# Designed miniproteins, single chains, continued (3): the designs that were tried, part 93

Each design is a single chain, and the fold is of that chain. pLDDT is the mean over its residues in the fold that is shown.

## One batch from the design tools (miniprotein)

Design m11089
Fold by ESMFold2-Fast:
Structure m11089 (fold): chain A 159 residues (1-159)
Amino acid sequence: AKERAKELVEAAQSPDLQTRLKALREIASDPEVAKEAAELAKDLKDPLVATGILNAALTSDSPEVVKTAGEAAAATGNLEVVENVLDFAQLLPTDKAYTFLKAVLASPNPEIRKLAVEATGRRYAERPSPELRALLEEATADPDPEVAEAARRELDRLA
């Protein structure tokens, strides 16, 4: 799995569109490969390639892969990657969106947690769920004042 993930991550960086698309489809189709590819994505320098791999991993039916993709997205420390992957997560089923958002909210970076709070609020507004509401309520206790305020604003808007 790890060696195959490395090969597919390299192929996803190809200038050839068909090679990139084939690599991303193979990453999406195998949960063990998707998990390893998501872990490799956190160290990639190209934000578009990192985003493509993480989005492919998010299509996995494995909750562990979705969680790993969220952790890896946050671990990139790249706000562009985090914003793009959070936007893609808006299209996911509620259980996958919850798993992903919870993983991003565990980031040590308050700017990333604030983006995840705002994305959680947008998803909850479109499709309310007790689990997404619980993430917003937990975030009101965040040690960063801007993250806590963002969570309160999302909850106040939905009351």
Scores: mean pLDDT 89

Design m11090
Fold by ESMFold2-Fast:
Structure m11090 (fold): chain A 65 residues (1-65)
Amino acid sequence: GIEAIASAAEDVKASSSTELSLSKGEIVKIVSAHLDGKVLATSLTTGKSGLVDISSLGNVLSFSM
């Protein structure tokens, strides 16, 4: 299938245990879309998963495996 990868456009701090903290430029894999403009993402650096505002993500790339 096609997987989506994005980089953090800015530093993101988790406000709750369900959210993901990211450093600017950190690469994430987008797993699924959620309500209110958030996505479930997994950091390729740490392997942690959590919710991130899509507005904090830039440079979305799609590729086929």
Scores: mean pLDDT 74

Design m11091
Fold by ESMFold2-Fast:
Structure m11091 (fold): chain A 119 residues (1-119)
Amino acid sequence: SALGEELLRAAEAGDLERVRELLAQGADVNAKDENGRTPLHLAAEKGHLEIVELLLENGADVNAKDKNGETPLHLAARAGRIEVVRLLKSVPGVDVDAKDKNGLTAEDLARLAGHDAVV
């Protein structure tokens, strides 16, 4: 949807107020882009902590997998987003050991990217 596409852009850009407005207008919190990434994937990868919190409060799927089998936790860990990784790991029902299409966990991706502090 148009609202879903705007939500994906706002979440990636770090526009907290626009994310709040779009969710209030009924934007699908679990909208997917062409790569199967949700607003939570994009906000987590960019380290937009307050947007990650807002999306989770609005029912974002913490375990959503993109076309590479990567969850928001995988993207945050690979990008070295320490506070976002900590938050996502605290969400009830999060699969911290989820494997991407290459059989790698978020911890594996953090280590491969040189972000030992996130594991």
Scores: mean pLDDT 93

Design m11092
Fold by ESMFold2-Fast:
Structure m11092 (fold): chain A 99 residues (1-99)
Amino acid sequence: GGPTDLHVAAALGDLERVRELLAAGADVNAQDENGNTPLHLAAWAGHVEVVRLLLEAGADVNAQNKNGYTPLDLAEFAGHEEVVRVLREAGAVRSPNLQ
């Protein structure tokens, strides 16, 4: 499917909107056309508090997008050290065969 409102809010770091959407029953693990979850987009953008909230809501920390990238891979590529730390504390792993 396409991006949900939760994907957009997570990418923008809109913490209040993420809370509202999750309270309204938004699927925390919904995938867009690239296979990205909201957690992938928050991790790539460096939005630490949105990452924390999505993990508390049951986001799959090791979800893979269509390129095989996990949220941890995207945080590492973008250089967001605090997001990397939060994801690793939640049990995140990198994809074993990144090209």
Scores: mean pLDDT 88

Design m11093
Fold by ESMFold2-Fast:
Parts: sequence; C-alpha cells; structure tokens
Structure m11093 (fold): chain A 156 residues (1-156)
Amino acid sequence: GEHTEKAIEAAKEGKWEEAEKLAEEGGAEGLNALGVLYYLEEKYEKAIEYYEKALALDPNNAVAWFNLGEAYYKLEEYEKAIEYYEKALALDPNNYVAWLNLGEAYYKLEEYEKAIEYYEKAIALDPNSRRAWRNLGEAYEALGEYELAKKYYALA
C-alpha cells in the first residue's frame, strides 16, 4: 500500500522516525516491511519488535512468522527461532527455505538427527538446493557417518 511504500522510502533515506510512523499507518504490511528493513541493518531486536507488532494485527502471516524466526536465529536464540519457523510452516508447509532454516537451527543445538529430518523435507520440495545437500552432508559428518556425508557433499 501507499503507506508501506513511503515507509520503505523513508527508511532507505535514513529517516527511521518517519518510517516508523508510516509503517504503523500501513498496518501489518507496513510493520512487517519496517521489520525487514531493520533486519537488513542488522538491528535484529528492532526487527523483532516490528514483526511482533505486524503479527499482533495479522497472526496468519506466514512470512512474518518466518522473518521473526530469522531474527531470533541471528541473535543465536535457536529454540525461539525453531518455535517461529514451526509457526510459519504450519501456515505455509511449501516454504522450503523455512524447512532448511529449521534444520540449521536444530544443527546449532547439536540435534543432528532432527536437522537431517528437516533438510530432507527441504530437499523433497527443492531437490536442486545445493545448500540443503551440503547441510545434509555436514549433519551426517557431525554424526560420524563419513561415507554418507561424502555422498551428500557430492550432490551439492
């Protein structure tokens, strides 16, 4: 909408106070867009604040749940990242990047068998994902399954 477009323009010009006001006038769309702009500036706590405001207005926004998971992942809050990726996937199970990132969050928690399960879900949706094949190899390597790791690295 017009308010969301103006909020993005204001933020790109460094006018964050104006961007915040315009994003609030843009509703859930404007608030989510402002969250993304804060995320790109590596202001992850600010990004979270605006994603949470967007989700308070529209709790069925799968993209905003995914973005919230991404921001918590950057803060190394992996259990929270998992919770919010799971909420995104409950709304949009075809988001292969969300399955991949869910697996990466479990990998960071050293839950390698769960990471493998979710990487396999990502590969089922996008078998051309070199990142998913590489991550699957890394998880098998972490489990000491070196021959399987070599096989999956070759598919990356």
Scores: mean pLDDT 92

Design m11094
Fold by ESMFold2-Fast:
Structure m11094 (fold): chain A 83 residues (1-83)
Amino acid sequence: LPQNANLDAVRVLLDAGADVNAQNSQGKSALDLAAQYGKPEAIQAFLDAGGDVNAQDSSGGSALHYVAVLGSAEAALKLEKEL
């Protein structure tokens, strides 16, 4: 998916009152997905909306795990402010 479309979808869902901590069938929160895709802007938006940095998917992976594995330094810095 295009990067702009992903971030736009995030903001639309948050504006509609979506639960920022809701998890999909894999246990992934929106914050986990933003971290996995290396989207620092989306990560900041979810953190501002009260996203849980400790949310784990069905494999035990968290947003911090994904930024460490995928090498997104900017995303990692945004998450560290919540630690």
Scores: mean pLDDT 65

Design m11095
Fold by ESMFold2-Fast:
Structure m11095 (fold): chain A 90 residues (1-90)
Amino acid sequence: KKPSLNELFKSLFGTELTPALKEELKALFKKFDKDGDGKLTAAELKEFFESLGLNLSDEEVEELIKLFDKDGDGTLDWDEFLALIESLLQ
C-alpha cells in the first residue's frame, strides 16, 4: 500500500517543524523554485511531491494550493509552503 501524504512526510521529516528541518525545506524550496521568485507554482509543487515518491494529480495539487495560498495567485510563497508542510506533519 502506498503511504498517505501525511504518513510519507512523517516518515521523511518526523512530526515537528524543527529549525534543522526548516533549513532542509528551504533548500528543497529553492531547488524547485526554478524562476527564483520566492514562489512555487503548481507544476513545481507537483515536482516536489514527485521527488518524495508521491505522484499527485493536478487537481490534488490545486486543492493544496487553495488551502494555503493566502494571496490567491495560484502559487505558494515560503510562509505558505511552511504552513502546508506543518499541516502534513500533523
Scores: mean pLDDT 76

Design m11096
Fold by ESMFold2-Fast:
Structure m11096 (fold): chain A 64 residues (1-64)
Amino acid sequence: GPLRYARALKDYEAKTPGELSFKKGDILVVIDEIDNEWWLVYNLKTGQGGLVPKDYVEFLKEKP
């Protein structure tokens, strides 16, 4: 299917090795909505992937 994009609403610092750090405004590709709290994403700016708290990001309605 088409790639799903999200934007970081604020900075986040990873607390475990499985989590992804990001900055406000970063564009993330949503790979999987793991559960009600965490999404698996890929950061287009850094080339890094990991888990992010979904409340720190929002889906984009359009491609970036």
Scores: mean pLDDT 83

Design m11097
Fold by ESMFold2-Fast:
Structure m11097 (fold): chain A 72 residues (1-72)
Amino acid sequence: LADGEDVNAADAEGRTPLHLAAEAGDLDRVRELLAAGADPRAADKNGRTPFDLAGENGHYEIVEVLYAAALA
């Protein structure tokens, strides 16, 4: 992450970088964002979390990582 990057900054749809990484199946980016304090429970304008987007797109390894992070 660049210095000063807000890991929880939301786009026009309410999606954070973690939402986008989870939807894309970018496991390395998901881990980077979670390590930087990204909220795995943040909801977009449709009430979907990064966990929901990962599961909807079949990225089960990311689902497991997000589930573990949400319990921490």
Scores: mean pLDDT 79

Design m11098
Fold by ESMFold2-Fast:
Structure m11098 (fold): chain A 128 residues (1-128)
Amino acid sequence: AQDASGRTPLHLAAEAGHLEIVQVLVKNGADVNAQDNSGRTPLHLAAEEGHFDIVKYLVEEAKADVNAQDNEGRTPLHLAAESGSLAIVQYLIEEAKADVNAQDKEGKTAFDLAIDNGHEGIAKYLQK
């Protein structure tokens, strides 16, 4: 089921940081790649909100698409870099093999968004 914003229960649990609810919903057949009206998946919302345990669960156990693009062309990696979640950025690149060179509709990479938002530690990490 989707609400007025196109969000499923899995979107709401992932955004809120409720890992146990995420796990129950996934085990009961929730669509882990469902997109809301902004094109965002549960993984986008978990990455934006800094919920590392949920990001890891969705990628490793639920096999979520790590390179899914929202309506602005942004991936979960873009949103983690924009929000300043260094641990999630490192996880998505090193373990989840996310496309570090993915560009949004403005031609911006995760590195560009880290610079734009003053996240120097993430920007330095992405210069590997």
Scores: mean pLDDT 90

Design m11099
Fold by ESMFold2-Fast:
Structure m11099 (fold): chain A 89 residues (1-89)
Amino acid sequence: MEGLDKHLFKLLDKDGDGYISYEELKEVLSKTSEGKLSDEEIDAFFKEADKDGDGKIDFEEFLTLVEMLREKLGDDFPFFFRRIQEYLS
């Protein structure tokens, strides 16, 4: 799946370095989740996706994060994902 996920990743990667910072991702998730994700849950998802522990998410790690969010949010995930896309567009 290179289409929407890659486009979303590029919108989050403001510096064009191929990574999303923890700070950028947490801000987006906090603003778009409407209280459905706690700071602790966001931190846990980020640490699980960030296998290198460098505080940055590459595209592969981002796909892992998206999968974890889908599992956590269930029926709310399509609305959440759409909200992120609208926020970043």
Scores: mean pLDDT 74

Design m11100
Fold by ESMFold2-Fast:
Structure m11100 (fold): chain A 81 residues (1-81)
Amino acid sequence: SMEKKIEELEEKYLQLLNLQSELQRAIKAGDEVAKNKAKEDIKTLLKEMGINKKINSDQELELLVQEALVELHKKIRELKG
């Protein structure tokens, strides 16, 4: 159903936002272990979403996360009308 598709996209959006928040908290705390875990979790989620681009830097990861969030938000809005 359309409702099910919207729910799945909203779940992916919230997952990505939460991982981005965890990454930012780890960076502020200087927690390298938590930072690396958050980066790997983000890469895994992006791959699950069909984003298989090679990520060569932290800056490239941040840009890719931002692009993915914008695209998910756009799809959700389009489906809701």
Scores: mean pLDDT 85

Design m11101
Fold by ESMFold2-Fast:
Structure m11101 (fold): chain A 150 residues (1-150)
Amino acid sequence: SMALRIVLLYASGSGSTERLVELIEARIRERRPDAEITRVGLGTASVEEVIAALEAADRVLLASPEVDGRPTPIFEAMLEEVIARAPDVLRGKPVVTASTDRSGKGEAARALAALAEAAGARVVAVEVARSDDPAEIEEAARRAADALLA
């Protein structure tokens, strides 16, 4: 298959991050109906499943809710182990990072961007939405999807 392969790697919190990812997937399907989209939710995925998904990916989304100005601890732990086992898995790949938070500061999305860049990824967008603002979530999803397809 010559289809574009996109991995949506995300952590769940209050449901706002799942909503963001659902809207990103819907936008990708609208613009590129032949794209192969793999959703990987942290908490149930193994390190081996995450590595296999990322190795197959042409484009990657990393999306986390904010916890105390950071991504969820499970996201940081997963990325650390993935990079330790497969240090080149993100090298040169376009990555979009995204967060839903109550402050709108985007500290989690920026921390994910720094981790991805340290792993050799090309961070092409950082998108932030307040978790209690549906319009911000919709607009962040639109921008994230468009950046993944650029």
Scores: mean pLDDT 89

Design m11102
Fold by ESMFold2-Fast:
Structure m11102 (fold): chain A 71 residues (1-71)
Amino acid sequence: MVTARVRSAEPVNIYPVALPGAEEMPKSLKTPAPGTSPADAFSETEVDVPDKKWFMVGEDASGTVGVLNER
């Protein structure tokens, strides 16, 4: 299971991305709800990744934000 933490002053969308070598998307994989944060705070979202060959990426209007994957 992987916990993704996205830090951004703006709303972000968190979605799973397959690592190289991931052959199949898990049947029960869902798109996580987007995180939001005030201008002086950061969004942290915990999501379940069924397959450890997947990881979570955060993206806002400026592109990919600082994402920390924990395993």
Scores: mean pLDDT 43

Design m11103
Fold by ESMFold2-Fast:
Order: sequence, then structure tokens, then C-alpha cells
Structure m11103 (fold): chain A 58 residues (1-58)
Amino acid sequence: SEVFRIAKRIIEETGLDFKTALKVARIIVEKGLNITPEELAKEVGIDVETARKVLDAV
């Protein structure tokens, strides 16, 4: 699963919990990498710096 692969990378790079990493991975798969760190942070409820790390990791 693409979602699972992305979630695993997010966990390895950011230390986010599995549930949050899955939510992030689903958003990335659905919306693509054109999402901004600010938009991702707002949708997931994480800080912008963590969202930036996520997008750099995938």
C-alpha cells in the first residue's frame, strides 16, 4: 500500500505516531505533493515545521 509506505517514512523521519502518520499519508496520496506545509499542518492539526519535515521526507 502506498499509504503504508509513506506513513512508515513519516514515522522514521518525524517520530509522529502511527495514527497521525496514516492520516498525513492519506492526504498526500489524495491531494499530491502540491499541498503546502501550512495546508497540511491545518488539515492534520500539527505544527508547520513538522509538516515541512513530512513533505521533505516523501
Scores: mean pLDDT 83

Design m11104
Fold by ESMFold2-Fast:
Structure m11104 (fold): chain A 82 residues (1-82)
Amino acid sequence: SEEDNLQLITLIVTGKEDEAIKFVDQMLANGADVNAQDSFGRTLLLSVIIYSGNISDDSFALIVQKLLDAGADVNAQDSFGE
């Protein structure tokens, strides 16, 4: 959802990597649609990739793997919602 995307982005850009990982785990546990797009066409996976420079490589890899394991569509990240 847009709210989930905004919260995840906020945690990433504020350097709260552990909280970002826990938030992803909570979203997945609650049955969040990992392929849902926000009003800008961004999925959770695309948001993580866009803001990847704000987190460590280890945290980035872990979050990406969690989203992919939950069925995130890598093709959705290539569609930047023009």
Scores: mean pLDDT 76

Design m11105
Fold by ESMFold2-Fast:
Structure m11105 (fold): chain A 62 residues (1-62)
Amino acid sequence: GLKRYRALEDYTAKTPEDLSFKKGDILLVDSSTSPGAVWWEATSTVTGKTGRVPARHLELIE
């Protein structure tokens, strides 16, 4: 299932596969994403775009 994460800081995408976000943005992360991975697949609730995000920049909220 999808879990909600809050961005702890701004991030600018380095590749077309990466997702840009701002501090405080809510991202949806699929449970199929490895919890030990450095990068997760997430969908922005702000833009509706899906891409890779650095896991350490996100905080679980549910």
Scores: mean pLDDT 77

Design m11106
Fold by ESMFold2-Fast:
Structure m11106 (fold): chain A 104 residues (1-104)
Amino acid sequence: MDVNAAIPGTPVRPTPLHIAAGAGDLELVRELLAQGADVNAKDGLYGYTPLHLAAENGHLEVVKVLLEAGADVNAKDVFGRTPLDLALENGHYEIAEVLKEAMK
């Protein structure tokens, strides 16, 4: 399986790591990263990284694993939003604190 291949038939072209991070599948996130998945891959529509999706959907442990794997905490989507912005907009304040600490 190509861990960095876009999912066929989706207009946004997410990688498997985007899907796993957005779903909060911690085990699959770890497996994909171990297989060389690009932790900073951007989707084809919004410029979302896996960290954006984990932060938006409130998956704290996935956020921590992605940061340990070298996720860019300052990555901006096509609207100029960081993972921190998405965590705050969605009321995930514990994730927001973790991301703030990683920024400095």
Scores: mean pLDDT 82

Design m11107
Fold by ESMFold2-Fast:
Structure m11107 (fold): chain A 74 residues (1-74)
Amino acid sequence: LTPEELAALRAEFKKYDLNGDGVITAEELKAVLKSQGLNPTDEEVEAIIKKYDKDGDGYIDFPEFVAAVLEERA
């Protein structure tokens, strides 16, 4: 992960974090991954959410978002 790539991911995250609370939904995560040229299935997004969201509320913070993008790119 390069500094330029991290900055781009932060810009994408903020695009969907409209209320500025520092979290995004699973649907927003899927949209960001698609904007990065990835095509995750609902099952793949659900698996990522379950890995990082212990409470099952469907929200991901920025560090979890970066980890999810790296997982989908692998």
Scores: mean pLDDT 72

Design m11108
Fold by ESMFold2-Fast:
Structure m11108 (fold): chain A 71 residues (1-71)
Amino acid sequence: APLPYDAVGAALGISGEDLRDFLEGKKRLSEEEMARVVAALHRGGLTEEQIAKLLNVSVEEVRRYLARAEA
């Protein structure tokens, strides 16, 4: 299902355009932006697998960003 990119981006601390372009594979987020997005989703109750699917990244990447956000 299509995401409300502007609303989701605002909740995650990034722009809706950046979120859309990232999910479409047109843009990469910085390490800091990825750490914020992953930490926000995890705090919101999403599992590592759900976050990986939503952001189109591996579970290993999700774990790496969570570790960075906790440091």
Scores: mean pLDDT 73

Design m11109
Fold by ESMFold2-Fast:
Structure m11109 (fold): chain A 68 residues (1-68)
Amino acid sequence: PSPETLERIREIRRISTVYLAEGLGMSQREIAEVLGVSEGTVSRILRYEREYLLKDPELQKILEHLKK
């Protein structure tokens, strides 16, 4: 795939990790199994991407919707 497509896939994976953790209350192990990554990757994403999502109003609205 193109570099742009690969970056979009990484972005979707990061956002999905936060949604699964905060929206659905999944454990880091369960998220790692679902997404096919290591628990360390999940932990790192939650550490860095949580602040990013909190700063983006559009992504924050989606996250709030998923918490229902």
Scores: mean pLDDT 71

Design m11110
Fold by ESMFold2-Fast:
Structure m11110 (fold): chain A 63 residues (1-63)
Amino acid sequence: MKEELGKKLLEAAREGDLATVRRLLEEEGADPNYKDEKGLTALDIAKMRGDEETVKVLEEALK
């Protein structure tokens, strides 16, 4: 369950789907520290995309 949420969070970050990122973090309890096979978190992916709004949401979730 939690691993699937982590994968969905990474997918949403790659797609720039801020609404899904928020839902997964705030409503479904996805782990913002979940890393893919390359060791990248959703925050790393959002930063690489230049998606400042998603970066802010993920940084708040990591507090």
Scores: mean pLDDT 80

Design m11111
Fold by ESMFold2-Fast:
Structure m11111 (fold): chain A 123 residues (1-123)
Amino acid sequence: MDLSEEEREAGRRLLRAAENGDLEEVRRLLAEGADPMASDGVGGTPLHLAARNGHLEVVRLLLEELRRRGGDLNARLTGPESLGYTPLHLAALNGHEEVVRLLEETPGIDLDAKDTLGKTWKD
């Protein structure tokens, strides 16, 4: 689907806000209709960026919105260097224990998701 420039800009702003842990900007953008499945050039979603950087409350808000909309909680990175990481993989790899715990407790998270090497977040 071709997005409008306003929708593309909203997606870019949401990705930056999630990466930076700006909870109020994430909340505002989602309330204004920004797509929680917005992605960067390697399939990185707001949930990937927030999980990678340990932004617990941003992760919580994104999980609530994705579950409400039927979004993909287990989206995989698609770049050649990405190894197909899910948000859970990125949180675990970066040692964000509280984010890992939140993801484990969230219905719809695939705890057995494998990267391209066949490894789960526990490996």
Scores: mean pLDDT 82

Design m11112
Fold by ESMFold2-Fast:
Structure m11112 (fold): chain A 85 residues (1-85)
Amino acid sequence: SAAAQAEIDRVLEAMRLVTEGIKALKEGNYEKAVELLEEALALFPGSPLAHYNLGIAYAKLGKEEEAERYFALAEAGGLNVEEAR
């Protein structure tokens, strides 16, 4: 159905945005990483990978409370945050 295709397209775009956000993190562009990863979560809420990488981005920006919140969300989503650090 058209609705199912739109959902698949939304998930694929969210995955692309997560990949671009991780690239921004590796390049040291932490504010851009936050923007891209928040866009990914708007399309696909509950992505543990997006939550984990937002935690890293906020930690790098000195926003420790936000970082710990996103790490907790990633762990709740099934990521081993301690091993992924």
Scores: mean pLDDT 85

Design m11113
Fold by ESMFold2-Fast:
Structure m11113 (fold): chain A 62 residues (1-62)
Amino acid sequence: PLYLARAIRDYEATKPDELSLKKGDELLITEIVDEDYVKAKSLNTGEEGLVPIRYLDLLEEL
């Protein structure tokens, strides 16, 4: 399922496949990878990457 989400805090990517976030950034979650990580596309930058789900507020299912 696709979800619209918002970053609830800043996150600095520690791996090349991760996405850095600033609090308030809006994202589309495109894939749930596991219990800790999702694949998301930043609506601010257009970049895609892995994000810890605990840094996201899920706004709506698309």
Scores: mean pLDDT 82

Design m11114
Fold by ESMFold2-Fast:
Structure m11114 (fold): chain A 104 residues (1-104)
Amino acid sequence: EPLTDEQKRRIIGEAFLEARDEVVRRLQERNVPQEQIDQAVEILDHVAGHVVMGVVIAKFSYEKVLEEAVRLVRRLSRERNLPDDVTQIVVDAVRRALDRFKEK
């Protein structure tokens, strides 16, 4: 049964809340400065909005949404001078969030 736009928004929102908690936990375990953790969370918020637009409004495929979300994470991380390891943790969390959506 196809998901409604409201269900898609809810699933994306829940997946990105879980991704945020995972990113915060993993960065804290690595003793990353709080300013970098805050920047990673802000990037996740921007990516979540972009994913909602891609899935619900633009009706893009899962693969296209994933590709654009990962590119957005890497671009925003570069603009904010985040370390590569921090960027990779955010990328991995975004991939896992979208995988949950793909299975539903």
Scores: mean pLDDT 83

Design m11115
Fold by ESMFold2-Fast:
Structure m11115 (fold): chain A 85 residues (1-85)
Amino acid sequence: DDKELEELFKKFDKDGDGVITAAELKEVLESMGLNPSDKEVQNIIRLFDFDGDGTLDFDEFKAMMAYINDGDYSPFLKPLVEAVK
């Protein structure tokens, strides 16, 4: 059931263009109790930006959320984000 993810995506898609920018992604992660730096947000986008456009569409956003929800993001996502330049 992706309705909660669709509602979250639409809440932070301020432009209504069907993509999430780095600034909007930071707000999403902060709403989940995470405190990402701008660099960490950029690295997350690079990790899940399948189109290379510098934004996350809904499918890319869903992939990122599935990755976070499959386990504790701290032992896996944080080291990967910190290692990427």
Scores: mean pLDDT 66

Design m11116
Fold by ESMFold2-Fast:
Structure m11116 (fold): chain A 160 residues (1-160)
Amino acid sequence: SIEELVKKLGEVFRKYLRRIADAVLEAGLSPEEARRILTRLIESFRNEEEFVPESEVEEKIAKIFNELEKELNEIIDEIASTLPESKREEFISDVRDLLLVALESFRDAVVRAIERRAELSDAEIRERLDASIDSLVKGLSEGVLETITLLENDEPRPLS
C-alpha cells in the first residue's frame, strides 16, 4: 500500500540520518566543519551533482549519504509508479523539496548537538538527535502523504 511505502521511506530516512549523525559525532568534527560538510552534501543532492570528498571522514559520510539517496530514490520511484503518469514528475519534485528541507533541519540539529557537547553527556546528545530525527521523519511522512492526496484531487499546493 502507499502507506506502507511511505512508512518504508521514513524508516530508511531515519536509519541513514542516524548513521550520518553517528559518523559526524565519532569523527570529532567542530560545529563549523560539520556544517560545511553537511551543507556541501545537501547542495550536491539539490543539484544532482557528484560530491567530491576532501578527507577520509568526508568519504565515509558521503558513502552513507549516497546509499541514503539511492534507497530514497528507489522508494520515491515506487510510490510515483502508483500515481497517474501525468502526476509522477510533480510528485518526485515535491518530495525532493520536502527532503531538502528535512536535510537542512537535520544539519542544523547535528551542528547544535556538537555545539552543546561541553554541556551535555553523549547519551543526552544522542537522545536529542534521535528526537530531532523522529520529528523530521514524521514531518517527511506526513508531507509525502499530503502531496499524494493533493495530486490525486488535483488541488493547488499550499503557499509556503
Scores: mean pLDDT 88

Design m11117
Fold by ESMFold2-Fast:
Structure m11117 (fold): chain A 60 residues (1-60)
Amino acid sequence: MKMLVEAVEDYKAKTPEELDLKKGEKLLVEEVVDDEYVLAKSLKTGKTGLVPKKYLKEVT
């Protein structure tokens, strides 16, 4: 699934598989992994990793 999302607040990665997020950062969701996480690419850094869904909102 390809959708544009934005981080609603700062988040620090807890594992090497997760992405650090900064409030207002734009990401492209590549895949929904489960009910808690998505695989997303940061448009700021170009890195791909796991992101908790609760820190994201869809850009409309």
Scores: mean pLDDT 80

Design m11118
Fold by ESMFold2-Fast:
Structure m11118 (fold): chain A 139 residues (1-139)
Amino acid sequence: SPLDEELLEAARNGDLERVKELLREGANPLAREKIPGNPDAKGLTPLHLAAENGHLEIVKYLLSLPGADVNYQDHNGNTPLHLAAENGHLEIVKYLLSLPSADVNAQDKNGNTPLHLAEENGHEEIVKLLLENGADPNA
């Protein structure tokens, strides 16, 4: 839907007010990004895009909605926590780990946890935070 495509773009760009407006207009908060002609498209939702791009207030807003799943996976098995950890978004990682249902040891399709992605990208403060919150270094 055109509203769903605009919602994905607003979430990617950090436009919280536009995200709120589009959801009031009936955009699907679980809409998945589609790249025409690309079968390897990650299927990112607005929540994934906000987490990947460091938009904490949009992450908070989307997770406040009824039926929101903090562990929701893209087509590669990445949760919002994977994407925040990979991209060095410390405050989003802190927020996600504060949620009682967050799976700190969720595995993507390659068996990588958020800890693995943080380590590969040299995000030392995120590595420490994940370990303090039950990340398994042997997973």
Scores: mean pLDDT 90

Design m11119
Fold by ESMFold2-Fast:
Structure m11119 (fold): chain A 79 residues (1-79)
Amino acid sequence: MFDANGLTELHRAALEGDVERVKELIEKGADVNASSAENGTVTADTPVGTALQLAQRAGNEEIVELLKKAGANEDVRLP
């Protein structure tokens, strides 16, 4: 589910570097391939992409590794 900023909890955890939250969300079955652009509206303050792409941009290598192990797809097609 997306929050008011068009981000899932997984997007936010990845952006903030919250490794424990990322682990918890993956364990609970969060969609690791959900895109922030899926809501159809992208604002200037809303990062476009998946949680994996946000973690890569933020430099959170541990979260990048966790997301890849959970099946995060680097080739998600955005319209």
Scores: mean pLDDT 65

